# Designed miniproteins, single chains, part 34

Each design is a single chain, and the fold is of that chain. pLDDT is the mean over its residues in the fold that is shown.

## One batch from the design tools (miniprotein)

Design m1159
Fold by ESMFold2-Fast:
Structure m1159 (fold): chain A 96 residues (1-96)
Amino acid sequence: DEAARAAQREAMGRALLEAGEALATAGEAVDVDPSAAAGAEELLDAIGERAAALGPEAAEVMERAREIFREHEPGEGLRRAGELLRAAGEALLAAV
């Protein structure tokens, strides 16, 4: 069903956009208070589980976001991961 696939892509795009904004906010919080980094991995795991439930494209983007987070300092990693998720969400919404 093409309409169902379009609706799923729209749901994934919106979820990734919201997740990207949440990660960007978390990155700013870590820049102000480094102790906020302790919750960053749990936040990424929770977002990843929700995204994986929406579809494989969202799950794949979340795994890339986790890779970015692991390769950087927590604040920078969260900002870069958030930017990736926001860009991916916008791309999925544009494809609908």
Scores: mean pLDDT 78

Design m1160
Fold by ESMFold2-Fast:
Structure m1160 (fold): chain A 81 residues (1-81)
Amino acid sequence: STITINGKTYPFPPTKVEASTKLSDVVNAIEKQLGVPIENLALAGGKSGTVQLTPETDLSKTAAELLGIDEDTPVYVIRVG
């Protein structure tokens, strides 16, 4: 499948996004376009392994802020469950 985030088309799953991307933009695009809820998403970036998203996740953060990595590091959004 594909999703569109800020006018750019990405494959999913997985989707490679810039670490500076807002989590709200990514999560809302996936939920609205593909019907995949936040609980079925995880982020992978840098050396940090995989972080599963939950309804309690602060979506105002960027992927870099959530993972504690620099903005030059690519992030993968993956489907879990």
Scores: mean pLDDT 81

Design m1161
Fold by ESMFold2-Fast:
Structure m1161 (fold): chain A 60 residues (1-60)
Amino acid sequence: TLDERRAQLIAETMRELDKRIEEIDNDKSLTPEEKREKIGQVHLEAQRELQRRLAELDAE
């Protein structure tokens, strides 16, 4: 169903976001400030990507 597909897209987006945050948190070359900035950026990217994908699903 569409609801199942929406739930799948949300779950996929959240999994990718968690993975990206973990990679940033474990990057010893980054300062705490750089980590905060990068985490903020990947959050915004994930939100935009989810909105885009949900809009595409709604257009089907």
Scores: mean pLDDT 83

Design m1162
Fold by ESMFold2-Fast:
Structure m1162 (fold): chain A 67 residues (1-67)
Amino acid sequence: MEVEKLKELAEKASKGDIRAALELTNYVESLPKEEALRLLDELKEIFKDDPNVQALIDSLKKIVESK
């Protein structure tokens, strides 16, 4: 999946778009644990400028770790 799409989903989710948050959560949950954590780490680097997105990624990391 393209990074641009993930970036748009994260931006919308950080603004309170429940649909975008669900799409992002379902996608990372569908990946193997190692792949999901790596993807979240990359998104964290891309979104260094957005603290709201960083908080969202941290929440997703906890969900993935529970897997």
Scores: mean pLDDT 77

Design m1163
Fold by ESMFold2-Fast:
Structure m1163 (fold): chain A 61 residues (1-61)
Amino acid sequence: MDDFAAFVRTQLRALGMSDAETDRLVAEALKLVEEGRSRADAVAEAVKRGVEILRERKKKE
């Protein structure tokens, strides 16, 4: 995995997400970049989805 993927993974882990969820969102962010989206946009989308998932799970506990 590239430096970009490692960066996104670090951001998602810092939010407290599980490894499985982090890996899924990193893969999605990479595909967005390959589809022609900017790295900044891909990171923003991954973080946004991560925050939504984390918020839901924290409320469930």
Scores: mean pLDDT 76

Design m1164
Fold by ESMFold2-Fast:
Structure m1164 (fold): chain A 64 residues (1-64)
Amino acid sequence: MLEPSEEVLKELGEELGVSPQQVKRAIEAHDLYGASYSAIAEGLGVSEAAVRRALRRAREEVAA
């Protein structure tokens, strides 16, 4: 499971227009429950492409 810092969650939340807690739940839904990018996008009210970019950035930050 991805465990990005609170700062990364806040930055991604501001970019997507959602709370850091919503970003964290989206990462958990994808990593722990196998939720699709389209399902997460619908839940957050953003595009699927935005979800893919955000989760890719979260992975890059954890890997750095």
Scores: mean pLDDT 75

Design m1165
Fold by ESMFold2-Fast:
Structure m1165 (fold): chain A 107 residues (1-107)
Amino acid sequence: SMRERLLAILDEVLAQPEAAFMRRLPDPSDTEMHALIKDPLSLDEIRARLEAGEIKTAEEFRKLVEQMYLNVRMYLPPGSQEAVDADRLYKRILAQLEPVIAEDRAA
């Protein structure tokens, strides 16, 4: 199913140690981070939405992953290891997701 394929992509990325910082939202007491991130979204929240059946298409999943990536890039210092890791992991998700999106669009 689409849900199973998207969960497999996400779980492969979540198995990477570098993904740990993207699994949870910033501390709620960090008012500067929350001022920058109006729609907070973590990888664990995306996974929960997939399991709940709230994500129906590969394109919807791509948009949520992109939103999460843009949010973390907003508060991470440019050139930090976390920023490099976020870019690498985002590209890894997109590479795995591209053939799934193409198949979904062809159906």
Scores: mean pLDDT 76

Design m1166
Fold by ESMFold2-Fast:
Structure m1166 (fold): chain A 65 residues (1-65)
Amino acid sequence: MTELVLDVPASVPPEDGIQRAVDWLSRYRPVASVGPVVELSPTVAEQDVVLADGERVRVVVRRVP
């Protein structure tokens, strides 16, 4: 499993950051399915993405000051 970590400004909700990261990934790798967005804390969210070739990517977004 590949992990993609994105730091976003505190003004951006983690779920919006997740959507941006997945959109970016989809430009390079075809996306077959996305799992649920999991909010680990008010500042950290993750989502598992399955690519068309079967590879699983964990997208993690963190809000920074």
Scores: mean pLDDT 78

Design m1167
Fold by ESMFold2-Fast:
Structure m1167 (fold): chain A 88 residues (1-88)
Amino acid sequence: SVEEILREIRELVEEASKLLSPADAAALRQDMDAFIELVRNAKTPLEIVQAGMRGIGLLTELSLQGVPEELVERLRRLFMEAIRELEK
């Protein structure tokens, strides 16, 4: 289910947050909450694309902040699974 995937995303984001400064961790949680809301509210193909674009931006941000590639790749897979669930 989308909600189970979103829960796993939240858990991995909390693990990534432990590797960041308090300010960067707070910003990451806000960006993650925005992504989750876009996923939950996506009803049209355009809205699904918007959610996907937000997810790509978040993954890029994490890579640039030095989060380990293993965690970024695990999040990427979950983001893709969430978007695929919306396309069904």
Scores: mean pLDDT 83

Design m1168
Fold by ESMFold2-Fast:
Structure m1168 (fold): chain A 87 residues (1-87)
Amino acid sequence: MMEELEKLNEELLKYVKEHSKSDEEKKLLTAMAMAYVAALVGETETFREMLEKSGASPLMMEYAEKAMKAKSLEEVKKLLDEASEEV
């Protein structure tokens, strides 16, 4: 449902904004949030190609893949917290 997906996207972006301490961290966490949303709509391959073409770092690629494999919003938030400690 588009409404549920939009609400989920807004919640994730708000979480990223509230938990990001730097522009570098915000960029990484935003990529992870977008990766999770892409997985929910079945666009994982398109998103991977976009990250590769944008020159995403190995760290960003690794955490984006983890986010795409997340089974719940709570798991994604935990991964966002984990990634923020790596930057």
Scores: mean pLDDT 79

Design m1169
Fold by ESMFold2-Fast:
Structure m1169 (fold): chain A 77 residues (1-77)
Amino acid sequence: DPEELVKLGREAREYLEKAMDRIIELSKRDREKALELAEEFEKRVNEELKELDKIDDPLERARFALERAKEILEKIK
Protein backbone atom coordinates (compact mmCIF):
# COMPACT_ATOMS: atom_id res chain seq x y z
CA ASP A 1 0.00 0.00 0.00
CA PRO A 2 1.75 3.19 -1.23
CA GLU A 3 -0.25 5.37 1.18
CA GLU A 4 0.98 3.42 4.21
CA LEU A 5 4.59 3.51 2.92
CA VAL A 6 4.47 7.30 2.44
CA LYS A 7 2.89 7.79 5.87
CA LEU A 8 5.56 5.69 7.63
CA GLY A 9 8.33 7.47 5.73
CA ARG A 10 6.95 10.87 6.68
CA GLU A 11 6.71 9.91 10.38
CA ALA A 12 10.29 8.56 10.34
CA ARG A 13 11.51 11.80 8.74
CA GLU A 14 9.69 13.90 11.36
CA TYR A 15 11.43 12.00 14.20
CA LEU A 16 14.85 12.45 12.56
CA GLU A 17 14.16 16.17 12.01
CA LYS A 18 13.28 16.56 15.71
CA ALA A 19 16.57 14.85 16.65
CA MET A 20 18.52 17.21 14.37
CA ASP A 21 16.69 20.23 15.83
CA ARG A 22 17.70 19.14 19.36
CA ILE A 23 21.35 18.93 18.30
CA ILE A 24 21.13 22.43 16.76
CA GLU A 25 19.58 23.86 19.94
CA LEU A 26 22.22 22.12 22.09
CA SER A 27 24.97 23.65 19.90
CA LYS A 28 23.94 27.11 21.19
CA ARG A 29 24.74 25.99 24.78
CA ASP A 30 27.38 23.23 24.40
CA ARG A 31 29.05 22.97 20.99
CA GLU A 32 31.36 20.10 21.99
CA LYS A 33 28.49 17.91 23.25
CA ALA A 34 26.40 18.85 20.19
CA LEU A 35 29.24 17.64 17.94
CA GLU A 36 29.40 14.33 19.84
CA LEU A 37 25.61 13.86 19.44
CA ALA A 38 25.81 14.77 15.72
CA GLU A 39 28.47 12.07 15.25
CA GLU A 40 26.30 9.57 17.17
CA PHE A 41 23.31 10.57 14.99
CA GLU A 42 25.30 9.91 11.78
CA LYS A 43 26.55 6.57 13.15
CA ARG A 44 23.01 5.44 14.04
CA VAL A 45 21.63 6.48 10.63
CA ASN A 46 24.43 4.54 8.88
CA GLU A 47 23.72 1.46 11.05
CA GLU A 48 20.01 1.72 10.13
CA LEU A 49 20.84 1.78 6.39
CA LYS A 50 22.89 -1.42 6.72
CA GLU A 51 20.04 -3.18 8.58
CA LEU A 52 17.45 -2.03 6.01
CA ASP A 53 19.43 -3.92 3.32
CA LYS A 54 18.37 -7.18 5.08
CA ILE A 55 14.63 -6.47 4.79
CA ASP A 56 13.02 -7.47 1.47
CA ASP A 57 9.44 -6.33 2.20
CA PRO A 58 9.02 -2.55 1.63
CA LEU A 59 6.35 -2.19 4.34
CA GLU A 60 8.42 -4.06 6.96
CA ARG A 61 11.42 -1.94 5.95
CA ALA A 62 9.41 1.27 6.43
CA ARG A 63 8.19 0.11 9.87
CA PHE A 64 11.78 -0.71 10.88
CA ALA A 65 12.92 2.74 9.71
CA LEU A 66 10.19 4.41 11.80
CA GLU A 67 11.12 2.46 14.95
CA ARG A 68 14.81 3.29 14.43
CA ALA A 69 13.98 6.99 13.96
CA LYS A 70 12.03 6.96 17.26
CA GLU A 71 15.02 5.31 18.98
CA ILE A 72 17.41 7.92 17.56
CA LEU A 73 15.20 10.76 18.85
CA GLU A 74 15.03 9.11 22.30
CA LYS A 75 18.86 8.86 22.43
CA ILE A 76 19.40 12.47 21.24
CA LYS A 77 18.32 14.40 24.34
Scores: mean pLDDT 83

Design m1170
Fold by ESMFold2-Fast:
Structure m1170 (fold): chain A 68 residues (1-68)
Amino acid sequence: MPSATELIDEAWQRMMEAIRNHASREELEAVVAEIEAEFRAREPDFSPQERARARAMLRAMREMVESY
């Protein structure tokens, strides 16, 4: 079972790879939505600290999409 740290690192890699490949805003929104769904499904398995870290990541990703 991947740790929250591993999932967060993989999520950022996916986000950065999409940006690097000149993804459209719509494609980037889809990537963030998939990451949000994955983390939502895993949230019950996370500690309160891990949930806080995941929520901070998702907020940062949403802000990046809004400014993209």
Scores: mean pLDDT 82

Design m1171
Fold by ESMFold2-Fast:
Structure m1171 (fold): chain A 75 residues (1-75)
Amino acid sequence: SEAEIAALEEAIKANPEFAEAWLGLGRALHDAGRPEEALPYYEKALALLEKRGDAEGVARARAEIARVRAALGLR
């Protein structure tokens, strides 16, 4: 929902290192039918999760990126 997107944007403003908020915003945008806008948020989350060494988070972010890229017809 738009309210969920707004809440996640506020969470990112409060803590830009909060990878879960970046993932959540990407997912909320994808669910809202805005996959082209979701991609950079998932990529930011991936970078933060890789820096943190979170292997499960990295796998999840990569899976979401692959899903968005497929939805956009990207290879």
Scores: mean pLDDT 84

Design m1172
Fold by ESMFold2-Fast:
Structure m1172 (fold): chain A 74 residues (1-74)
Amino acid sequence: ALKLSPEQEKLVGSAVVRLLSGGNTLTKEQLVAKLQEEVPSLSQQQIEEVIQLLVDAKVLQQVPGTDKYKFVEP
């Protein structure tokens, strides 16, 4: 299982909120690149695993008909 430090979890969470707030959508490649800028201690593979965990947790979803991600509506 992927284990992040509490600091890494906070940085990733805050970055995801900022990047996808207001109905914004990003492709997997764009989201990975921007998250690496925010948390450079994480590898591309670790960031991809975090994105998958957020999808599995129903925090993020893929936009139908695209390769883009967005927040799940409450």
Scores: mean pLDDT 77

Design m1173
Fold by ESMFold2-Fast:
Structure m1173 (fold): chain A 66 residues (1-66)
Amino acid sequence: MAEERFSPDEARALLVAAQKEARDPTAPLVVSDIAKEAGVSEETARRALERGKALGVLTAPIVDAP
């Protein structure tokens, strides 16, 4: 399989999520909040968060709450 690199948009969402987790490791990662801060779509943010969690980069729970 081709290496699934993060797109620039997914990378921005992942960085925002990592920063939020560093500040509040017990708080869930809200997809819509991360999408707004990263300037990407909610679907892009969700995919980046799911990939980050699968890779062990993110440990906080992911929620779709607006």
Scores: mean pLDDT 75

Design m1174
Fold by ESMFold2-Fast:
Structure m1174 (fold): chain A 90 residues (1-90)
Amino acid sequence: MEEELKEFIYKLLKELLPDVPDEELEKIAGNIAKFLLTFRRELRKPANREWAIEELAEYLVKKFGLPKEEARRIAEKIVEEGLRFLESLE
């Protein structure tokens, strides 16, 4: 499950951040997958999900210098689609 989620997030990141090296994207995908799996139940609450999206967006701003609005859209897509993917595996 973690490896399947990691690969799913990696593919999303590759589409959204095509100029970032694959090795960096794989590390980020692994970290996100572990986070989403660990806090899956907590992230069912909208407030916790919004917090996670904002944290990921700030990370993308800091790491890649993305505009805040773009980073938030990417973070929202990753968190929402990652959680939806996990639901589909049950």
Scores: mean pLDDT 82

Design m1175
Fold by ESMFold2-Fast:
Structure m1175 (fold): chain A 66 residues (1-66)
Amino acid sequence: MSEEEREELLARLERMIASARANNLPRTAQAAEDLKRRVEAGELSAEEAEAELNRIQRMGVAELLA
């Protein structure tokens, strides 16, 4: 992915982590932190990162409702 795409994705992940922590969603926060580390390491394509982000977003909704 491009440097701009990577920086935008990292910013989105940081906001997701902050939101998850504020809403007491520890599983969602951990998953977002894990994804952030993988994105920072360059281990994921843009498509793979977006798929994981969407998965974590759905996980957050499920965890909030539990």
Scores: mean pLDDT 83

Design m1176
Fold by ESMFold2-Fast:
Structure m1176 (fold): chain A 67 residues (1-67)
Amino acid sequence: MEKTVESAAEFILRYLAQAPGPRSLAEIKAAAQAQGFSPALVSKALALLEKAGVVERDAEGRYRLAR
């Protein structure tokens, strides 16, 4: 099944909302691959979410929801 950037973004937002803290790109990619998302699709979704200001990258390069 082909996954969209939108469905990958929705997964990332849900994953980060349920995470106990900020998550690395590798952790997000691993979780997304378990759900059938490609690493390239995850990278595109993260870039769009960061550009939209919905997701932030911390000093260590980990991602979290902008709150």
Scores: mean pLDDT 78

Design m1177
Fold by ESMFold2-Fast:
Structure m1177 (fold): chain A 91 residues (1-91)
Amino acid sequence: SSEIEKLKEELKELIKEIEELLREAEEEAKKLKDKKKQLELLTEVGVLRIGLAVAKLLLSKELSLEELRELLEYLKKLKERAEKLLEEAKK
């Protein structure tokens, strides 16, 4: 359906945005002089990347409209976490 195709495109774009945020967060975290904070932030980048990889795997399957909506909410929350992580890494 057109609604399923629209949701899939929105999910693909959101995944790309999260990948870029996590890439930037990793690069900023690598610049940190505090090794404990660096380790904690890089660990969080890793955890969020695992979540993103699972979302990509699920999106590669045939999902119902309801499952696509649930995945969208999951990715929106993951994006918010990635944005907060990037802000913390820049401090």
Scores: mean pLDDT 88

Design m1178
Fold by ESMFold2-Fast:
Structure m1178 (fold): chain A 58 residues (1-58)
Amino acid sequence: MTVTVEVTVGPDESVDEAVRREVERARAEGYRVLPSSEVSVAPPGEETKITLVLEQEA
């Protein structure tokens, strides 16, 4: 089963750090991250959002 999750990157956090945190969380819950996941970069001063596409491990 595939689930899409939106993650907001914090002001003191890099995109890579936010991705790593959510990937580790997903793996702990028995999901894997699909390559179709994408990063949406907001204009300066706005929050950056990451869209993760997760697939439940068998």
Scores: mean pLDDT 72

Design m1179
Fold by ESMFold2-Fast:
Structure m1179 (fold): chain A 55 residues (1-55)
Amino acid sequence: SSEREIRLTILKLFFENAPPEEVYETMSRLVGEKTAESVKTVQESLDKIREERLK
């Protein structure tokens, strides 16, 4: 599914320590700007969780 492809792409970029800008550009190209904004929100949530887990 498209959702699975988006999720796998985000995870790959996340593990490669890609800058947020690169993630946004990639998502915008694959699914359009509106969905890319939603993905950015998810990325910010994941960054928060990662920060808390490293404490």
Scores: mean pLDDT 65

Design m1180
Fold by ESMFold2-Fast:
Structure m1180 (fold): chain A 74 residues (1-74)
Amino acid sequence: MEEIEERARELEKEYERNPSDELEAEILELNAELAELRGQTEAAALYRQAAAALRAGDRATAEAYLREAVALGS
């Protein structure tokens, strides 16, 4: 878990320097792994769907999934 959190922080720093939808999608996939490790299976699935939508160029769908994942955030 700690290693995934560190990797996510590194990608977030890279995103701040060179923002891209692909890098944001990678960060969302790491958040999905963290959610699974915390037993948040439904949130993990939503993070993965958001990442897939970003890679497909569908930011509106990605934002909808991300909002739902964040709302589950416990």
Scores: mean pLDDT 78

Design m1181
Fold by ESMFold2-Fast:
Structure m1181 (fold): chain A 55 residues (1-55)
Amino acid sequence: SSELEELARKIADTLRALGYDLDEADLERILNHLRELEKQGKPYPTLSEVVELLS
């Protein structure tokens, strides 16, 4: 959804501002993770959880 795409972009921009180097594959991983959490009715991840996902 457009809302999840916008949220993924905001998360990525925040991580880049904190000094993380993210490529397009990392953005896709964030977006796919958000989609799966929404399908499962789980809360959206913290920035720390997103960093762990990309490790």
Scores: mean pLDDT 83

Design m1182
Fold by ESMFold2-Fast:
Structure m1182 (fold): chain A 64 residues (1-64)
Amino acid sequence: SPMDDQWRKGIYLVGQMQRRGDYDSAQDYFNQINRARSNNDVSSMQQIVDDGQQRFNITVPDPG
């Protein structure tokens, strides 16, 4: 589903932040994507993922 695809991208992003030692950003983004998922808000999830990719210069692979 679109939500599951964006969730996988979000989890990848959080994992990359953790691997870089940016635990505060990882926790913040994990909280944001969890909130979007709980609200079934695909648009917010996509915006969070896009923002994280831009801010941290992380390329998230397409899960689908």
Scores: mean pLDDT 83

Design m1183
Fold by ESMFold2-Fast:
Structure m1183 (fold): chain A 77 residues (1-77)
Amino acid sequence: MDELLEEFKRLTLEVIDASADPSTSQEEIEKLEEEALKVAKEIMELYSKADAETQAELEKKWAEVQAELAAYYAEAQ
């Protein structure tokens, strides 16, 4: 679970970096986005099977990841 959250963060950072790099092709960006979406789907599947306490912890960790990604995206602009 935590490994999947870190993997999603890593892939999303790669998408941001690739999108900022004019030498990166649209196909490469789309491939990275698809990989990030696949990991996000796996996280959501685990969330749907978790108890209420684990879901609350996941929501907190997800919010932390989203905040870090938003900060990184703002700095990349």
Scores: mean pLDDT 78

Design m1184
Fold by ESMFold2-Fast:
Structure m1184 (fold): chain A 63 residues (1-63)
Amino acid sequence: MYILETTVDGTKVTFRITDESVEVELEGNPSAEAKAKAQELKDGLQLLVELRRAAKELAEALA
């Protein structure tokens, strides 16, 4: 599990990354831009989680 904290458009954003999912938490009243950027980052991280799973399966097949 990984925890990534960052700031997007003045809003503090926390991503919690597991082997199965990516969760995002925004502080306060985030702007529409902050929400959109946080969603894009979440989608990208989720794709990486899925790709990592596929790569692990491939590595096991090659071992």
Scores: mean pLDDT 79

Design m1185
Fold by ESMFold2-Fast:
Structure m1185 (fold): chain A 55 residues (1-55)
Amino acid sequence: MADTLRQQVLQLKKQYPEVQAQVDRALAAIDAGRLDEALLLLQEASAQVYQQKVK
């Protein structure tokens, strides 16, 4: 799971550099074993990505 989550977070960072801060924090949370925190940060990044889609 952690490897899959990390891959998804890295892919999001590559596609949408505007969410880099949330992505970097999510990666740090994954490395610390805090998957709940990583998922919350990923949700925040996803919300920003959806806003970018309508620009």
Scores: mean pLDDT 73

Design m1186
Fold by ESMFold2-Fast:
Structure m1186 (fold): chain A 71 residues (1-71)
Amino acid sequence: REERRREIMRRILDAMAKETGERLTEEELAERIAALLTDAVDTAIELEKEYKDKPDEEYLRIARERARARA
């Protein structure tokens, strides 16, 4: 499991380096993903209370906006 996880992470890091020219560590990438997921979950819980039938795409859009606002 860990070996497979490292292989996937390495491929993601390589793809990001090619796209942006920026080399991230696995820890930095994991922190960015964890922050986005935490905000997405918090946003989904709030939206589910009020908008249970909203599409997932709208949840992700709002989660991204909140993640940026927290920064």
Scores: mean pLDDT 62

Design m1187
Fold by ESMFold2-Fast:
Structure m1187 (fold): chain A 91 residues (1-91)
Amino acid sequence: MKEEAKRLLEIAIEQVRKAKEAYEAGDELEADIYISMVILTLSVGILAAKNAGDEELAKKLAELQREVLRLMEEKRFDEAIELLEKKREEL
């Protein structure tokens, strides 16, 4: 599960980068799509952790999802990337 969680966090990081690029280019629709993809990717990770019986990982991913969403809503995309990278290294 941890290796799968790391892979999902790598996908989420790339999605945040794309959201940032779209936002900076003025493409609000594309930015919103990538923001939605980040949340979906983390939700898949939470459900996978729960299904594997890893309640601690599921809790950590759920807390991470809430904080990443908050940062993206505040347009703090670089901080969202840094948080995701830090959590990936801690796994």
Scores: mean pLDDT 88

Design m1188
Fold by ESMFold2-Fast:
Structure m1188 (fold): chain A 79 residues (1-79)
Amino acid sequence: DDERKTRESYRVVGEGTQRLLGGDRDKVEETLASTGMSSEQILASLRAQSKLLETSGTPLNRERSRRAREMAERIAGIL
């Protein structure tokens, strides 16, 4: 079921993103490898999460949206 796989991917990426945001740059690649996802899949998931969080309208979710976008830019810069 594609919907279940998508939700699971978002949870895994969400947890990975929180670890990346709290970690240093040297651990970014290691954390990405631990998720079992490609960089392209992670970038797509982060951008999708950012858009979804932005639509919620709460200050907390806007900050999370901003952090997800910022992380996507950082990962794209490393690649």
Scores: mean pLDDT 63

Design m1189
Fold by ESMFold2-Fast:
Structure m1189 (fold): chain A 86 residues (1-86)
Amino acid sequence: SEIEEALKNLEKAIENNDIELLVESLSTIVSNAKKLTDEQLEKLAELIQKIKDELVRERLEDSTILSLEDVDPELAEKLKELLKKL
């Protein structure tokens, strides 16, 4: 699955501080937002919270939520709730 590969790439990007791979991986996930399972959405929220730079994390949270609101508003709300609980 493109989403599964993008989630793996996102995890690697966070571990390696690879901003380019991080942005590409998030873009792929957002483009496929309607195909995201609840488990994949939880994994996405967990990965975003692992971003050590607080300003980068907040900016990416906001950008991801805004992008998801354009594609699937219900998934955007679910992501917001998951991020608040972590």
Scores: mean pLDDT 81

Design m1190
Fold by ESMFold2-Fast:
Structure m1190 (fold): chain A 67 residues (1-67)
Amino acid sequence: MKEEEAIKAMAEVFEKLAQRIRPDDPELVEKARKFGENYARYLLEKGVPPEELIERAKKMEEDLENL
């Protein structure tokens, strides 16, 4: 389902961001992943299309890869 894909993509992006900032803090990394999941679920509940969330996550991931 695209909704689950959007939730996963957002979780992975927040996890990667936390890993780049504090790779030695697994608790922070896990919290960032959970925040990404909850944030995506919140936006989906507010009517944001899953495709838009997937695009946002991909853009953030590209920005991280270019750092």
Scores: mean pLDDT 81

Design m1191
Fold by ESMFold2-Fast:
Structure m1191 (fold): chain A 79 residues (1-79)
Amino acid sequence: DLLREAILLGAKGSILAMLLAGKSLEEIKAKMDKLAEEEGLPEEVREEIHREAERLSKLERAELEEEAARVRAQLAALA
């Protein structure tokens, strides 16, 4: 469970970084699918990543920056 949560948190961080870099939702989904395939992640995790990418893609830049700050804090707590 903790490992799954850490993986999803890392994925969220990557999605946020790509959105802040101006990447399209389709490009983000494709890159995350490639990473999920390389890491052997199950389809349900891939679907959660897609859903989160879709949610985050609807946010304004300021909201994306706030989400990124929270993810950085949560990842730091896991280290």
Scores: mean pLDDT 82

Design m1192
Fold by ESMFold2-Fast:
Parts: sequence; C-alpha cells; structure tokens
Structure m1192 (fold): chain A 73 residues (1-73)
Amino acid sequence: ARAAQAAAAQETARLVAEELRRLAAIAPRLGELAREAEAAAADTDAYVETADLVARLGAEAAALVAEARAAAA
C-alpha cells in the first residue's frame, strides 16, 4: 500500500514537473516550481511524505496555471 502510494505520488510529481517545465520557458517563476516538483519526484526514496508534498505542489501549480490562463485570455 505505501509503496503504491509513493509510486503514484512520484508519477504525479513527474507529470507536474513536465507541465511546469514547459511553462518555465514563458515564466521564470514557474521554473522554480518545476524544479521543486522534479526534486520531489527524484527524492521519493529519501522522502517519506512525498504524497503530501506532491498534493501541495499540485494544488499550487494548478492555481498558477489558472492565473496564467486567465491573464492570457
């Protein structure tokens, strides 16, 4: 159960990092979040509460994406 949760959290962090990395080409501020998401995915072996971190980063990333999208409209 824990291993499956950690794997799911790491995959989510990886997907968030990929999306934020694309946006980082547009906004340097988003690049910092992508770096943190990548660090969370890479450090799954060492970070026990990766799922909580991924959930927080995902929520903040979604809010930033929504703001960027609204500004672009």
Scores: mean pLDDT 65

Design m1193
Fold by ESMFold2-Fast:
Structure m1193 (fold): chain A 100 residues (1-100)
Amino acid sequence: SVATSSPLERLRLLLDIGAAEVKELAEQGDIEGAIEAVRNLKRQLVAEMRREGFPEEAIERVAELLEELERKLKTASPEEAIELVDETRRRIVEILEEHG
């Protein structure tokens, strides 16, 4: 981990690491592991956003996107799962950049 980054840079790094883990598990066909990785990412990202003083509206929107991803992963193929993770990551980055 990089010790001297801004709050936004730390959140983006956390998101990128978490998203990469979800994609790797999904590509391996471990959908249960991918869902657990989404839950862990949501917990960590929400806690970090709250610690850094992000608006509750931004935190709720990020949590909702990750909860939607969790639901969609339950019925997704590995290929669909990768696309869903990348789309969710892009939308979260937009929220973080808007409020960061």
Scores: mean pLDDT 86

Design m1194
Fold by ESMFold2-Fast:
Structure m1194 (fold): chain A 120 residues (1-120)
Amino acid sequence: SKEEILELLKKLQELIEKFKEWALEQTKDDPEIAKQIQELSEEALKTIEEIKKYVEEEDYESALKKLQELKYIINEIYDLALEWAKKHNNKAFEEEVRKQMEEIKKLIDEISELIEKEME
């Protein structure tokens, strides 16, 4: 249902905000990576707000296209964070990034499947 999709989008926003806050604290001594994580995370959050508007309007085709854009942004954050972790031999950061990003990606896939069902 539309209500279920909106509830999952809210959870997705909360997961991305949590990741952003945690990652910025972990990278506070590296301004370049912190800025990139902040900018990409803010782009992801803006994209979710656009998806919410399309879902509210029942424009599910546009919502799916924006979800694909969101998935691309999330993959960029994931790659950036993993490269930084490897460069600094920070295995704890790498493990937490993998855990949080896999949870985010799983939720995006669940939202995508629910939107596709509304289009049938």
Scores: mean pLDDT 90

Design m1195
Fold by ESMFold2-Fast:
Structure m1195 (fold): chain A 68 residues (1-68)
Amino acid sequence: DFLQKLFDVMTGKGKPLNEEERKKALEFQKKLVKEYGPLIEEAARLSLEAGVEEAARRLVERIKEALA
């Protein structure tokens, strides 16, 4: 649910994060960059080749595979 809430905020669909939620989002962002940095770099490369939407889809697939 937190990932969905964060995604909604990033896409402008959610309400603004409060101060505690913002702290959790920053902690999550740091963890995400550390653990998924290589996947993010691959997605950035792919976005130049196939566009941002395809890169986002591939990144989500890789994260789901890593969590399965």
Scores: mean pLDDT 65

